# Ledger of designs, part 75: designed miniproteins, single chains, continued (2)

Each design is a single chain, and the fold is of that chain. pLDDT is the mean over its residues in the fold that is shown.

## One batch from the design tools (miniprotein)

Design m6595
Fold by ESMFold2-Fast:
Structure m6595 (fold): chain A 88 residues (1-88)
Amino acid sequence: SMTSDQIRAQLTSILTSFGFSQSQIDQIMARIRNGTSIRQIAVDIARQYLAQGQPQRADDFVRATSALLSPASQAALRTQYDAMRAAA
């Protein structure tokens, strides 16, 4: 199992790969420290990509972040994202 530090390091790597600035990454990490789940971060960012007309980027981001989640959180993300994707 990944440690919390390993999960945060992997999330930072994913965000960097998706072109997020250091300032944006710092804000996302602050949300996590304040109790926002990685699943909720994934949903919020995917929603932004869909709103920007970037559905493929939203799909790729959800796929990348899914690997960081428990099976239950992964199922919840899949259900919520599928509904958002169908509505877009």
Scores: mean pLDDT 87

Design m6596
Fold by ESMFold2-Fast:
Structure m6596 (fold): chain A 76 residues (1-76)
Amino acid sequence: LEKILKEIEELAEKVKDEKVRKAILKAAEALKEGNIDKALEYLSEAHRIIGEKRFASMDELKALNKVNEGIKLLLS
């Protein structure tokens, strides 16, 4: 988990959209707490923001995928 959290933080730094970046970082914080429901809520928020702007950068997609990996690790 620690390695995944570090990778999420590094990917979030490359995300230009402040709202998307903030949602990703909040999801990472929820993962640190072991709170899967909260992590899913913030992951959904990031997807909502991306949907509203009708554009996703590759860095945004990579960061969201890494958050999902963290959630899956906690479910294992």
Scores: mean pLDDT 81

Design m6597
Fold by ESMFold2-Fast:
Structure m6597 (fold): chain A 95 residues (1-95)
Amino acid sequence: MKEKAREAIERVTEALLRAVSPEARERVRREMEEIERQVLLLIEAGKVEEAIDLFESRVTLLVEDLLAEGAISEEQARELKELVRREAEELRRAA
C-alpha cells in the first residue's frame, strides 16, 4: 500500500506542478510533501481508509485554494479534482 500511495501522490503532484502558475510551484511541493507524510503515517498505523480519505480531502482543498488564488483556471481545477478522485478510488480498490 505505501508504494501505491507514493505513486498516486507523485502522479497528482506532477499534474499540479504542470497546471499551476510558476509562483505557486514551491507551495504545491511543500503541501504535497506534508500530505504524503501524513498519508504514509496513517498507512503505517493500519488506518488505510483514513489515509486515502485524508489524501482525497487535503488535495481537493489545495486545488480549491489554488483556484481561489488564481494559480489555476476553473477548467484545470475541475480536471485535477477528477484526477484526485480517480487516484483515491484506485487506492481503495488496491486496499
Scores: mean pLDDT 89

Design m6598
Fold by ESMFold2-Fast:
Structure m6598 (fold): chain A 65 residues (1-65)
Amino acid sequence: SVEALVEELKEQFKREYPEEYELFKEVLDHVLATARARGWSEEQAKAAIETVHRDFLGLLKAKEA
C-alpha cells in the first residue's frame, strides 16, 4: 500500500538522515495529501513518493560531496 511505503521510507530516513527527517516527513505527508485531494491512483501516488525520496537523496549526496 501507499501508506506502507510512506512509513517504511520515513523509518529508513529517520535512521539514516535524522537532521533532515522532519522536512522529508512534511514533504511526504504533503504529497500524500495532494494525491488524495486530486484523486491520484495508488500507482501515481507511489511514483510521486518514490520521486521525492530519490530527489532528497540526490540533494543530500550533493551536500556531503
Scores: mean pLDDT 80

Design m6599
Fold by ESMFold2-Fast:
Structure m6599 (fold): chain A 74 residues (1-74)
Amino acid sequence: SLMDEILELLEEITKKRPQLQSALDTIKELSKTDPLAAAQLALHLAREVAEHEKDPEIVKKAKEVERLAQELLA
């Protein structure tokens, strides 16, 4: 599912940026009961990461999360 792909990409980002773990945990819990709210939080987090991050690999993954979250919210 789109949500599973979002969560997998966020887990990969969090492995390199462990400070994002609490945000990821919140998104994971929300995804079980309110996938639209989870997608909105994932979109917000991905936008912040893409805007402020310097690692091109992390930026690429964040932009993919943004794309998938926008598709889920369409």
Scores: mean pLDDT 88

Design m6600
Fold by ESMFold2-Fast:
Structure m6600 (fold): chain A 97 residues (1-97)
Amino acid sequence: SELEKLLEEIEELLEKLEENPEDEEVLKELQKKYKEAVELFNKEYPDLNEAGDAPSLEEAFEIIEAKYGPEAAELLRRLVELRARGLELLKKRAEKL
C-alpha cells in the first residue's frame, strides 16, 4: 500500500529527527511526507465526514473500522500517533532554541 509506505517513511524520518533534532532537511521532508500521507488517506477513505464529526478520537476509529475495516482504522491510528510524535518533537525543538 502506498499509504503504508508513506507511514513507514514518516516513522524513519521521525527516528532520524529524534537522533538529530537540529536537522532542518529531515524536518522539511517529514512535514512534506506527513502532508502527502494525510492527502492520500483522504483520497482512499473519502467519507471521513462521519469520523471528523465524532465527539472523540476513539469514536472516529470505530466509525472508520465499521465502514472500511480494521486495516483502515489501524492506518488512521498510526497517522494520528505519528502526528502526535512529530508535534512533541517540534515543541522540544522550540523550547531548546
Scores: mean pLDDT 75

Design m6601
Fold by ESMFold2-Fast:
Structure m6601 (fold): chain A 74 residues (1-74)
Amino acid sequence: MVYNLRSAAEAAIERAKELGVSLEDEELWVELAREIFDQLAEGLRALLEGSPDRETEVRQLARLIRTVALALLE
């Protein structure tokens, strides 16, 4: 989950600048979180098959990624 978070954060910030979107836009971070969650879910399918609310988990992960990534890039 936290693997290469700084590089992912830097890429997301660069993409946001290119697209003219705000770094405070939750949807930017939701897209990144969803990509990470999808990769983890595929790799850990047997452990995650019972996950009850994927969208809520993705949004919580997006907020965590945004908070930690922005703190690391300060």
Scores: mean pLDDT 61

Design m6602
Fold by ESMFold2-Fast:
Structure m6602 (fold): chain A 67 residues (1-67)
Amino acid sequence: RRRELELAVAGAIVNLAQHEGVSVDEAFDEYGETIAKVVETSTGVRLDLDSVKELALQIAAGKLPLP
């Protein structure tokens, strides 16, 4: 489902940002499109990148749990 995939990608971006010591915005700019394209290719689901970024920022702020 699109929402579940968006949450999973958002969580992956937050984890990448923490691992690399960069901001969530930087991690999203570097990896967001690539991960979303891989998900689209493997599942047929096109993700809303704006929604993914918003979810990643909410997870980083502690408003949503890490998946």
Scores: mean pLDDT 78

Design m6603
Fold by ESMFold2-Fast:
Structure m6603 (fold): chain A 82 residues (1-82)
Amino acid sequence: SSITQMSMQTLDDMRDRAVQMRDQAIQQGDVDSVRIMDNMITRIDSIMQNSQSSSSQQSQDMTQDVRIDFGGASQIVDIRMK
């Protein structure tokens, strides 16, 4: 019944939708959309993790960042160094 619980459920729903959109973009070969969706998922995940980690208690899930690395990610890092 707290505002935090409502926000967490909304974030979870948004994350699920973003994951579906990203997966569809991968199937379509739309690299730009994949990047945009991945960034959104990362932001949502960070907010959810920050809320959970504030308790400093042991909790399964939401304690690690789950990411899919593509070859393109390495290229982005290389461009940044130049």
Scores: mean pLDDT 62

Design m6604
Fold by ESMFold2-Fast:
Structure m6604 (fold): chain A 103 residues (1-103)
Amino acid sequence: MEELEEMLKAAEEAARRAAEKSGMSEEDRELAFELIKAAVKSALSGGKYEEKARELALEVAKRVSPEELQTLAGEVGKLSEKFSEEALGLIMNLLREAYKESL
């Protein structure tokens, strides 16, 4: 629980920083946070939430630009020490999937 709370705070901070840098809307910031949150929960649950995380990645791809997605990935990377290796890997993979769908 404590580990989950720390990672969720890092997820919210990454989404906030990305939104401030790229001019992302509040709605798109919330969606980005939901995606990272689902990825974190999936990593901790052995993939239980992976389908929901993939659905959120597709929704993000429809609403945010490739440049906003690159900014988000960069901010997650700056906070990488706050995530487990498994959570970070899944977040980065889902952001890459969203980027491909946004092209």
Scores: mean pLDDT 82

Design m6605
Fold by ESMFold2-Fast:
Structure m6605 (fold): chain A 100 residues (1-100)
Amino acid sequence: MLSPREETILLFRLIAVSTELEIAERLLEKAEKSKDKEEQKKLLEQAEKMLKIAEEMLEEDEELIEKYNAPESLRKRVEENRERLEELKERLEKLKKKLE
């Protein structure tokens, strides 16, 4: 079982992942709306970096929730972050193909 302090730290980690994913989504939205090919490429590169950081953090968080039998509320946040990450990765890949 996680201590209250460890639960708080994990919660903050999960909020950080969610925030990185929100920033990546906004970058992808800007890329989709941009008419400038150079701007689109820069925004997609930034989004890709943000998604990679979020994925690495999320993989660690997924290991922690399994290892320490984390509360359902934290497990739900991990699952929501995973689903969002995969959706944004697919959206990034689709946009990269359109720039070819």
Scores: mean pLDDT 85

Design m6606
Fold by ESMFold2-Fast:
Structure m6606 (fold): chain A 81 residues (1-81)
Amino acid sequence: MLSVEERRELIEKRVEEMAEELRRLAKEKGVPLSDEELERIKKEVLELLDSVLEQHPDDEAYLERVLEAERQRLIAELEEK
């Protein structure tokens, strides 16, 4: 069983992986995405997931759904013209 601290470390790693995906997609689409903007996005997603973990500590499936929903939302925003 993972501690709350270990779960936070996994969330941080997954948010970093998502940020790398967003950077790659932005480059492929020719959309300007600055390092500062990417760091802001990472911080906002981390704050959201930390809130979800606090409110629903035993619902790992819900945390995964929220992370995937945020990933899809951010990808869609990058694909807007």
Scores: mean pLDDT 77

Design m6607
Fold by ESMFold2-Fast:
Structure m6607 (fold): chain A 68 residues (1-68)
Amino acid sequence: APSLDEQLLAVVRETLADHPELLAAFEARLANPRASIEDVVAATYLLLQERDPAAAERMAARVRELVA
């Protein structure tokens, strides 16, 4: 079964499918071995909230379901 981290990354990538520039920035941040997944996801969420608040809210809801 995929890990919680793998499921979280999948949710973020699926949400960003319609935002290729944010997806590219997300992948670039993840490529930094010093970056935490939590910090990268939080930074991406804030950028998505500015551009597409509805998509950001859907992502937040799916993340809450994963950690409940």
Scores: mean pLDDT 83

Design m6608
Fold by ESMFold2-Fast:
Structure m6608 (fold): chain A 65 residues (1-65)
Amino acid sequence: SEFQLRFEITKLSLEIYELAGKDGMLRMAEISKEVTKQFGYKITMERLQLLKERLKAELERIKAE
């Protein structure tokens, strides 16, 4: 559901912020901008799914460093 995707995105965003702080916030903003540019605001489900996958990949990248 859209609610579940938004909840999962929020959890990933909080973990990125806790691990990388301000730099994590800037990277999340860049990822969100790129995903929004690809789908626009009206293609909600596909945009949220890609955003979740990209944030998950960024979190794993941060954990590997």
Scores: mean pLDDT 81

Design m6609
Fold by ESMFold2-Fast:
Structure m6609 (fold): chain A 80 residues (1-80)
Amino acid sequence: MRAEVEELEREKARLVQEAEDALNQATETSRQNLELDKKNPELTAQAGEKTFELSKRYTELVARAREAGQRARALAAELA
């Protein structure tokens, strides 16, 4: 029982780390977009699409981490 809560908390930590990695990638892509904007607006538009996809991935990972955390709390409450 407590082991099940620990497993969900470990899954949540993994998803949080993946979300942080995705956010870092999105931040770096945004920095590259600023540099590209100095040279060619068309290249900036393409880089913007890549940043949008990374932002979607970040949002999905954050949602999954939140769900895992909610499941861990619900299970812990049932055991209390």
Scores: mean pLDDT 70

Design m6610
Fold by ESMFold2-Fast:
Structure m6610 (fold): chain A 94 residues (1-94)
Amino acid sequence: SPLDQVQSQYQQLRSTGQQLKDVASLLPDSQIVNDYVDSQVSQSGSLLSRTRVSYRQDSQRGTVVGNQSIQSINDITQDLQSLRDSLQQQNNNR
């Protein structure tokens, strides 16, 4: 279901965010990266919660909200992956 997909995408986003935080932990400005990741995880968690509530009230509405949430979480995950890879490349050039 779209709800199961949102749950899976949220888990992948949390994992990617943690990897980005781990890479950023070696940098002086790690707090800015940590705050950004926490904001994105919080936003994605809200999308998951909204999808769950929508499914409980109406499965058709839950499907629409879930599909929108999947797209949003996937886009955020790709952004976090790009940032992780960029920071890893900077660390490797030290």
Scores: mean pLDDT 86

Design m6611
Fold by ESMFold2-Fast:
Structure m6611 (fold): chain A 79 residues (1-79)
Amino acid sequence: MKLVVELEGESEHDLVLLGVSAQILAIEKGYKAKSKIEGNKLTLEFYNISKEEAEELLKQIEEMAKSRGVKVVKVELYE
């Protein structure tokens, strides 16, 4: 499956750090990941992930986002 998470924040610094943190988590768990920042929006894509792994990863991303005042605005899971 593929997990896509879109986040919005007022601070480019917080979006960059969140993107880097998410990529580190993906590398540690063996997932392929891509990140893109456009204006106030961060898009994270994770590939070759199970449903259970996607739910765990999303929870970790939501916790990191909350700690930095970044909002999760879209979550999509593709089979």
Scores: mean pLDDT 83

Design m6612
Fold by ESMFold2-Fast:
Structure m6612 (fold): chain A 89 residues (1-89)
Amino acid sequence: MKEREEAEKKLKEAEEKGDKKGEFEALRELGKVYTKEGNYEEALEYANKAVEIALELYKEGKASEELLKEALDVEIEVGVKLLYDVVMK
């Protein structure tokens, strides 16, 4: 799917440039794409990485509380979906 390929390309470019904000955005997009595909384990992995980057930027004073909250909201949403898939069999 082009959406996933585009997000993966954005992630690689951001990592190569050391662009932490771009890296966060690409990781968040990948988390959402994998969630739409029903791949909740992969989605949670990307959401967790996005939260780690958002927290790093927030601690450095380079990100707002809003950016950290957005990352956490995605992680929580994906985590709840994964929990329902595993527990509510």
Scores: mean pLDDT 78

Design m6613
Fold by ESMFold2-Fast:
Structure m6613 (fold): chain A 69 residues (1-69)
Amino acid sequence: SPEIEKKEIEVNLLRISASASRIVADRAESRGTAQNLRVAEQQRRDARRTEEEIRRLEREIQRLRAAEA
């Protein structure tokens, strides 16, 4: 359905965002300064929040698919 397709696109965009946050975190952590470690921690928290949102959307997609069956 168009609604499921739209949510699947949204999930893909969020996955790109989470991946970018992890890359920034890894680069900051590699520098090893206290300031960079704080940046890494914040970016990892942002990535985890985005991953939680992805899981919620995936559950909604599964419910929509089950309702159409």
Scores: mean pLDDT 88

Design m6614
Fold by ESMFold2-Fast:
Structure m6614 (fold): chain A 111 residues (1-111)
Amino acid sequence: MTEEELIKMAEELIELAKEILELADRVKMSPEVRERVRRLAEEAIRLAKQAIELAKKGNLEEAKKKLIEAAEKVIEATMLLLRHAELSREEILRLIGIALRAIGIILDVEL
């Protein structure tokens, strides 16, 4: 796995986390769940940005660890929305797609 591939995956996780934040602002859920989703998505963005900086410095193994942590936060936020938010069919399918892509990033990094 190259530095460029790692940065591209981190940038993708940032975009997925931003989609989660936009969806969380629009859908009906309890305030407690919304705060947890926002916290997880914001933490995913921070971890992915750390992965980019570590990759640029040649610390690829540490960058991979941060990328996995970011993907795990994206998956957790997606699962909270699927379990606790009032979602349309399209929103459910979009969230499943986000979770599958985050899982794909973990597999690409670990395998």
Scores: mean pLDDT 90

Design m6615
Fold by ESMFold2-Fast:
Structure m6615 (fold): chain A 76 residues (1-76)
Amino acid sequence: SEVERVLKEAERRLEELREEARRSNWDKEKQIEMIELMIETLERVIELLKETDPELAKLLQEQLDKAKAKLAELKK
């Protein structure tokens, strides 16, 4: 499925970013990059699911809102 493809690609990108973050001792910039990737991934998955699985899309929207709040806090 398209959702599965998006999630698998995001998982691969997130793993690369985690390795970079570990090398940089988890600096703030790398934490921001990882959260931005998670936000982008959630937005794409929600768009794909909103017509076919609106309940799951709603749950993912809650996670998206939480991720956006965390990003805003880190950028302070």
Scores: mean pLDDT 79

Design m6616
Fold by ESMFold2-Fast:
Structure m6616 (fold): chain A 97 residues (1-97)
Amino acid sequence: MTVTQSPSSVTVPEGGTVTLSATASGPGEVAGFGWWRQPPGGDWELVGFQTDSGTLTLSGLTRADTAVYQVGAFRDGDPLHREHAVALGQGTTVTVV
């Protein structure tokens, strides 16, 4: 299975909204999509989990939301452990200005 996420990078004004999308392709079922965030110098944090679609909408963004966002596809429904993803997206760099 392969997961593609879009966009690859985005710049958003403070207070803005952005929608990140993920598409899974290849054999096997997906129980859900977990969205992870890594702030500069930080560890990966779970920010959202979707069972129906690979979409994450971020609204009311501040400069503190500047981070790399990555989606993982899961088969067992354990979204708390990024390493349990069966496939990971390439990441999206979100910059808030």
Scores: mean pLDDT 77

Design m6617
Fold by ESMFold2-Fast:
Structure m6617 (fold): chain A 68 residues (1-68)
Amino acid sequence: SETQQRAMQLFQEIAKMALEHPDDERLQKLLREAADIVDDYAKGKISPEEALKRLEKIKEEMKKIVEE
């Protein structure tokens, strides 16, 4: 679905931001939280819409950290 594609694209963007800052513990923690969201989605614990919402919140938090 389009929602699933957007969620996976967001996860890729989150992973890229964390990889660009390997020593930033806050970004690495947010990457782990994003991976948990993707895992919950893969296990059918959350909807693709809920996964997208949670990943968008993580990306916004990561962006704030990088823009400090």
Scores: mean pLDDT 86

Design m6618
Fold by ESMFold2-Fast:
Structure m6618 (fold): chain A 86 residues (1-86)
Amino acid sequence: MAEPQTERFTTTVTAADGREVAVEVERVLDPAAQTLTYNAVATAAGVDAATKPAVEAAVRAFLREMAAQAGEPATVTINVEVREAA
């Protein structure tokens, strides 16, 4: 039985408005279940209810590209949490 493989990394993604977003990513690959999960926490300055969807969309697009490069298993799940920088 194959154990899930967990990888953690940080990156920076640019939102559509030019805002830099710091992203902490946990990537979990389960080869037995054919499941790839990205759990991301995105932190950007000046995030409010109006800007949060744009930040989430930028991070989600980046993670979809990462999944495509990895040769997607049968199921890919992307979870994004957006936080305002202090």
Scores: mean pLDDT 76

Design m6619
Fold by ESMFold2-Fast:
Structure m6619 (fold): chain A 74 residues (1-74)
Amino acid sequence: SAAEELVEAARRNDLASVIAFAKELAERLGLDREGIRELFEAARRVAEERYADNPLELAYILSVLDEVEAELLA
């Protein structure tokens, strides 16, 4: 899913690359501001489900997702 891809991008890549990926993904899916918010809410749920046992990694992923969402909604 798009949410799963976004979580793995946030985990594995530098911030600039994640921003670029998320912008391209939002454009390809034709997401408005509400659609972007829904995608990032879904991504946070996926991160919490997958990384519950790794609190530092989860915190990192969530912080990247927050920063990327803020950039897309600016």
Scores: mean pLDDT 89

Design m6620
Fold by ESMFold2-Fast:
Structure m6620 (fold): chain A 72 residues (1-72)
Amino acid sequence: IEEEIAALEERIRADPRDLEALRRLAVLYIAQNDFERANRVFTLLAVQFPEEFAALKEEILAEGRRLAEELA
């Protein structure tokens, strides 16, 4: 998970509009209960993908919570 987060952060540095990387990073932060960093990613998603944001946020929250339950 930590290696995956590092790789995703690298992808976002190279391409700040990498939607797949932003989405996956937010899921992993939520799964780790790191809501502060998850909220920062949500801010980037809202700014860069405003029309898609509401659906993306709901999906990310659901997926992250499911992953958190699996890791518990």
Scores: mean pLDDT 79

Design m6621
Fold by ESMFold2-Fast:
Structure m6621 (fold): chain A 70 residues (1-70)
Amino acid sequence: DARKKAILEAAQEQADRNPRDRETLLSLAQKAVEGLSGLPDEEATKKAIEALTRRSDEGLAQAAAEEAAA
């Protein structure tokens, strides 16, 4: 379905920005896709994309902290 494609494409796009977190982002996307199969609403898709964005943002914050601690 289109919603599954949207989640997976969003995950791959986020992974391209954070290649070291690629496996984590793809794992989250796969879990969201499994949940989406049982849900009728687009709300599940929005929640999944938001979770991917939050994880990516946390990864970037950690990278910045490591750089500052150099």
Scores: mean pLDDT 70

Design m6622
Fold by ESMFold2-Fast:
Structure m6622 (fold): chain A 57 residues (1-57)
Amino acid sequence: MAEEAREIGIRLQKLRDELADKPVDEQLAAMNKEVKEWAEKNGTKVKLAGPPGHEHH
């Protein structure tokens, strides 16, 4: 389990640094997309940040 969590964690850290000059909303949308893709690949369910039924960008 730790290995999969570590991989997504590293990706999110890099993404956050790359988007440091962007609004928090854009950073959140990008991170949510990354987490969703990772979860689909690993068959893992994760909760995304944001209200249910709403999309952020």
Scores: mean pLDDT 68

Design m6623
Fold by ESMFold2-Fast:
Structure m6623 (fold): chain A 55 residues (1-55)
Amino acid sequence: SLVVEGGRLTLEGNYAEGAQLLSDAGLYGSATAVLQLAQQGDHEKAEALGRALIG
């Protein structure tokens, strides 16, 4: 699943590739949120989002 893989990459701190996979899956809001949280240095919230996407 692109969503699960995007969530996993986000958890690993690979925000750019994680966001790209979320965008490819049509999850534009989640992709934007990952990139914004990464840009702000809010790694804790980015990890929480990644965990939620893995299910």
Scores: mean pLDDT 87

Design m6624
Fold by ESMFold2-Fast:
Structure m6624 (fold): chain A 88 residues (1-88)
Amino acid sequence: SAVEERLRELLREVDALITQFQTALDNNAPVETLAAILAEIERRMAELDKVMREAEAQGVSSDLVRRYAILKAQYIALWTDVDILERR
């Protein structure tokens, strides 16, 4: 469905942003840089959450539900990393 195609696109977009965050972290980027990337991820995640809710109402594949859950867990982990860095 068109909703599932949009969901797949958003999943790919957020995954790319998470990769950018990990690369920045590996390169010892400043906390402000990491926070800016995380804020962008948060904006995209909000849209993904909305589209996921719409997809579930219309019947979505279990594969997409699983991919979303994994990505959501990765997103939550990034917030923990930023909080630890900010408290140092």
Scores: mean pLDDT 82

Design m6625
Fold by ESMFold2-Fast:
Structure m6625 (fold): chain A 85 residues (1-85)
Amino acid sequence: AEKYTKEAQKAKENGDYSKAARYFLLAANVYREKGDLEKAREYVLQAIEYAKKAGDENLIVSAILKLRELGFDEEARKLIEEFFG
């Protein structure tokens, strides 16, 4: 997790928002595997933020679907409505 969050921070500082979002999703997966769903959700929300900054619609959708996979279905539904109607 620490390795992926460090890579996300570097990508963010370099303006590579798509790369930052991908690394935050990797960090979320590590925390999910550990059973820390709250921290996994936190990193997915960061991934959504940077995917939005990147204008990467497919990455936004992938990150929101990850929230659904983590069991945050209602939050994922609200984000889909917010971004896509």
Scores: mean pLDDT 84

Design m6626
Fold by ESMFold2-Fast:
Structure m6626 (fold): chain A 93 residues (1-93)
Amino acid sequence: SEANEVLKKRIDEMAEKELKERGYDETEFNKDLDEIVSLYEQGKRDEAIEKLKELLKKTGNEKAYEMASDEDFLRAIERIVQRKKEEEEKLKA
């Protein structure tokens, strides 16, 4: 759906870009992403989804994702996990 495409695009943009232009602190943003990844890896999927919803709300993306399903949020979390792994690999290289 259009909402799913917007969700994927925004998660990719948030994972790749600093949100300073939107008035959000990079340290806070990265901390929230790390928390989502940690919750997902612990099998706390419902908590990870809730944390992602909160992150999207405070970054001004609430309307774009209001109708997104839990499955859509789970896919977005999997994308965040993948991005964090890629970032860690770059730091080790």
Scores: mean pLDDT 67

Design m6627
Fold by ESMFold2-Fast:
Structure m6627 (fold): chain A 85 residues (1-85)
Amino acid sequence: SSEQREQVELKMGEILRRLSLMRMSGKPIDIEAMEEIVRLLDESLDASVDEQIELLERAREIAEKRPELSSVAEKLREMIEILRS
């Protein structure tokens, strides 16, 4: 639905902002994992709803393996929940 699309877009913006701020913070972070998450999010924009869920689940798995990305993993879970509604 239009509402689901708007909510997903908002959450995606929040994730991209967090990743950008983390990269700029100078703290030790897994940059390769962050770049892979960004790539999966970008691919999800051109995907069907089912494919978008699969790509977001992959990004969530990557984020959940890194404590510094826990907030990103939470936002990815929220996006997946919205898309499954």
Scores: mean pLDDT 83

Design m6628
Fold by ESMFold2-Fast:
Structure m6628 (fold): chain A 60 residues (1-60)
Amino acid sequence: MKAKITLTVTYADGTKKTFTKEVEVPDSEDAILQAAAELAREAKAKFGGTVTASYELLPE
């Protein structure tokens, strides 16, 4: 199953930047949440500020 993970990074000055990545995961909420958490951690490490993650399932 494909999941679309969207990260929104909000900097201290109010600037927002959005990143989107599609990942192929098992049909498992835990796998999707883990992938989203890893991407959010990577974005926070690179950019700082507040990172919000959301996901959307893309069944084909």
Scores: mean pLDDT 74

Design m6629
Fold by ESMFold2-Fast:
Structure m6629 (fold): chain A 80 residues (1-80)
Amino acid sequence: SELTKEVIDYVERLAKEKGVSEELTERLKKAAEAIMNLPDLDEAHRALVELQNEIAAEYPEAVPLVSEIGFYVLKALAES
């Protein structure tokens, strides 16, 4: 959907602004796309919590970025 593309573009821009690696950027873009295609907000929220836990284990410095992405994703889904 067009909304999913806007979310993916947002993730890419934000990751670039924060100086995030290409590897982590692609991982976050793919995760955001998958979450945008979930059937309801509760599943999206759970998937975002799981993503944050995974990133916290490997890239603890990126947790604020994942939280920011999560807020944007949930807002986009709630307003659609």
Scores: mean pLDDT 84

Design m6630
Fold by ESMFold2-Fast:
Parts: structure tokens; C-alpha cells; sequence
Structure m6630 (fold): chain A 56 residues (1-56)
């Protein structure tokens, strides 16, 4: 399902975030901030999709 693909994608993102956390460079920190901002936006989108599914 689409949610299974999303879970797999999020796992890959989590692994990349862990690697960046270990890198401890300014570039890695900036990339981590961008990834966290993206994940926050994605979480908001997922919540909206859930609300629409319950509405239908």
C-alpha cells in the first residue's frame, strides 16, 4: 500500500538523519534542520489525509 511505501521511505530518512547526526559538521546540521522541517510538513499532510478519509 501507499502507507507501506511511506514507512519504507521514512526508515531511509531516519537512517540518513542518524548518519548526519554522527557527521557533526555545519553542513550536516543544516541538512538535518531541512529534513526535520520536511518531516514536520509531511506529518501535517498525513494528518489532513486521515481527516479526509474519516470524512468520506
Amino acid sequence: SLFDELDEFLEKVARELAALRRDNTPEAQQRMEAIRAFLKELDELINKIREEKEKS
Scores: mean pLDDT 78

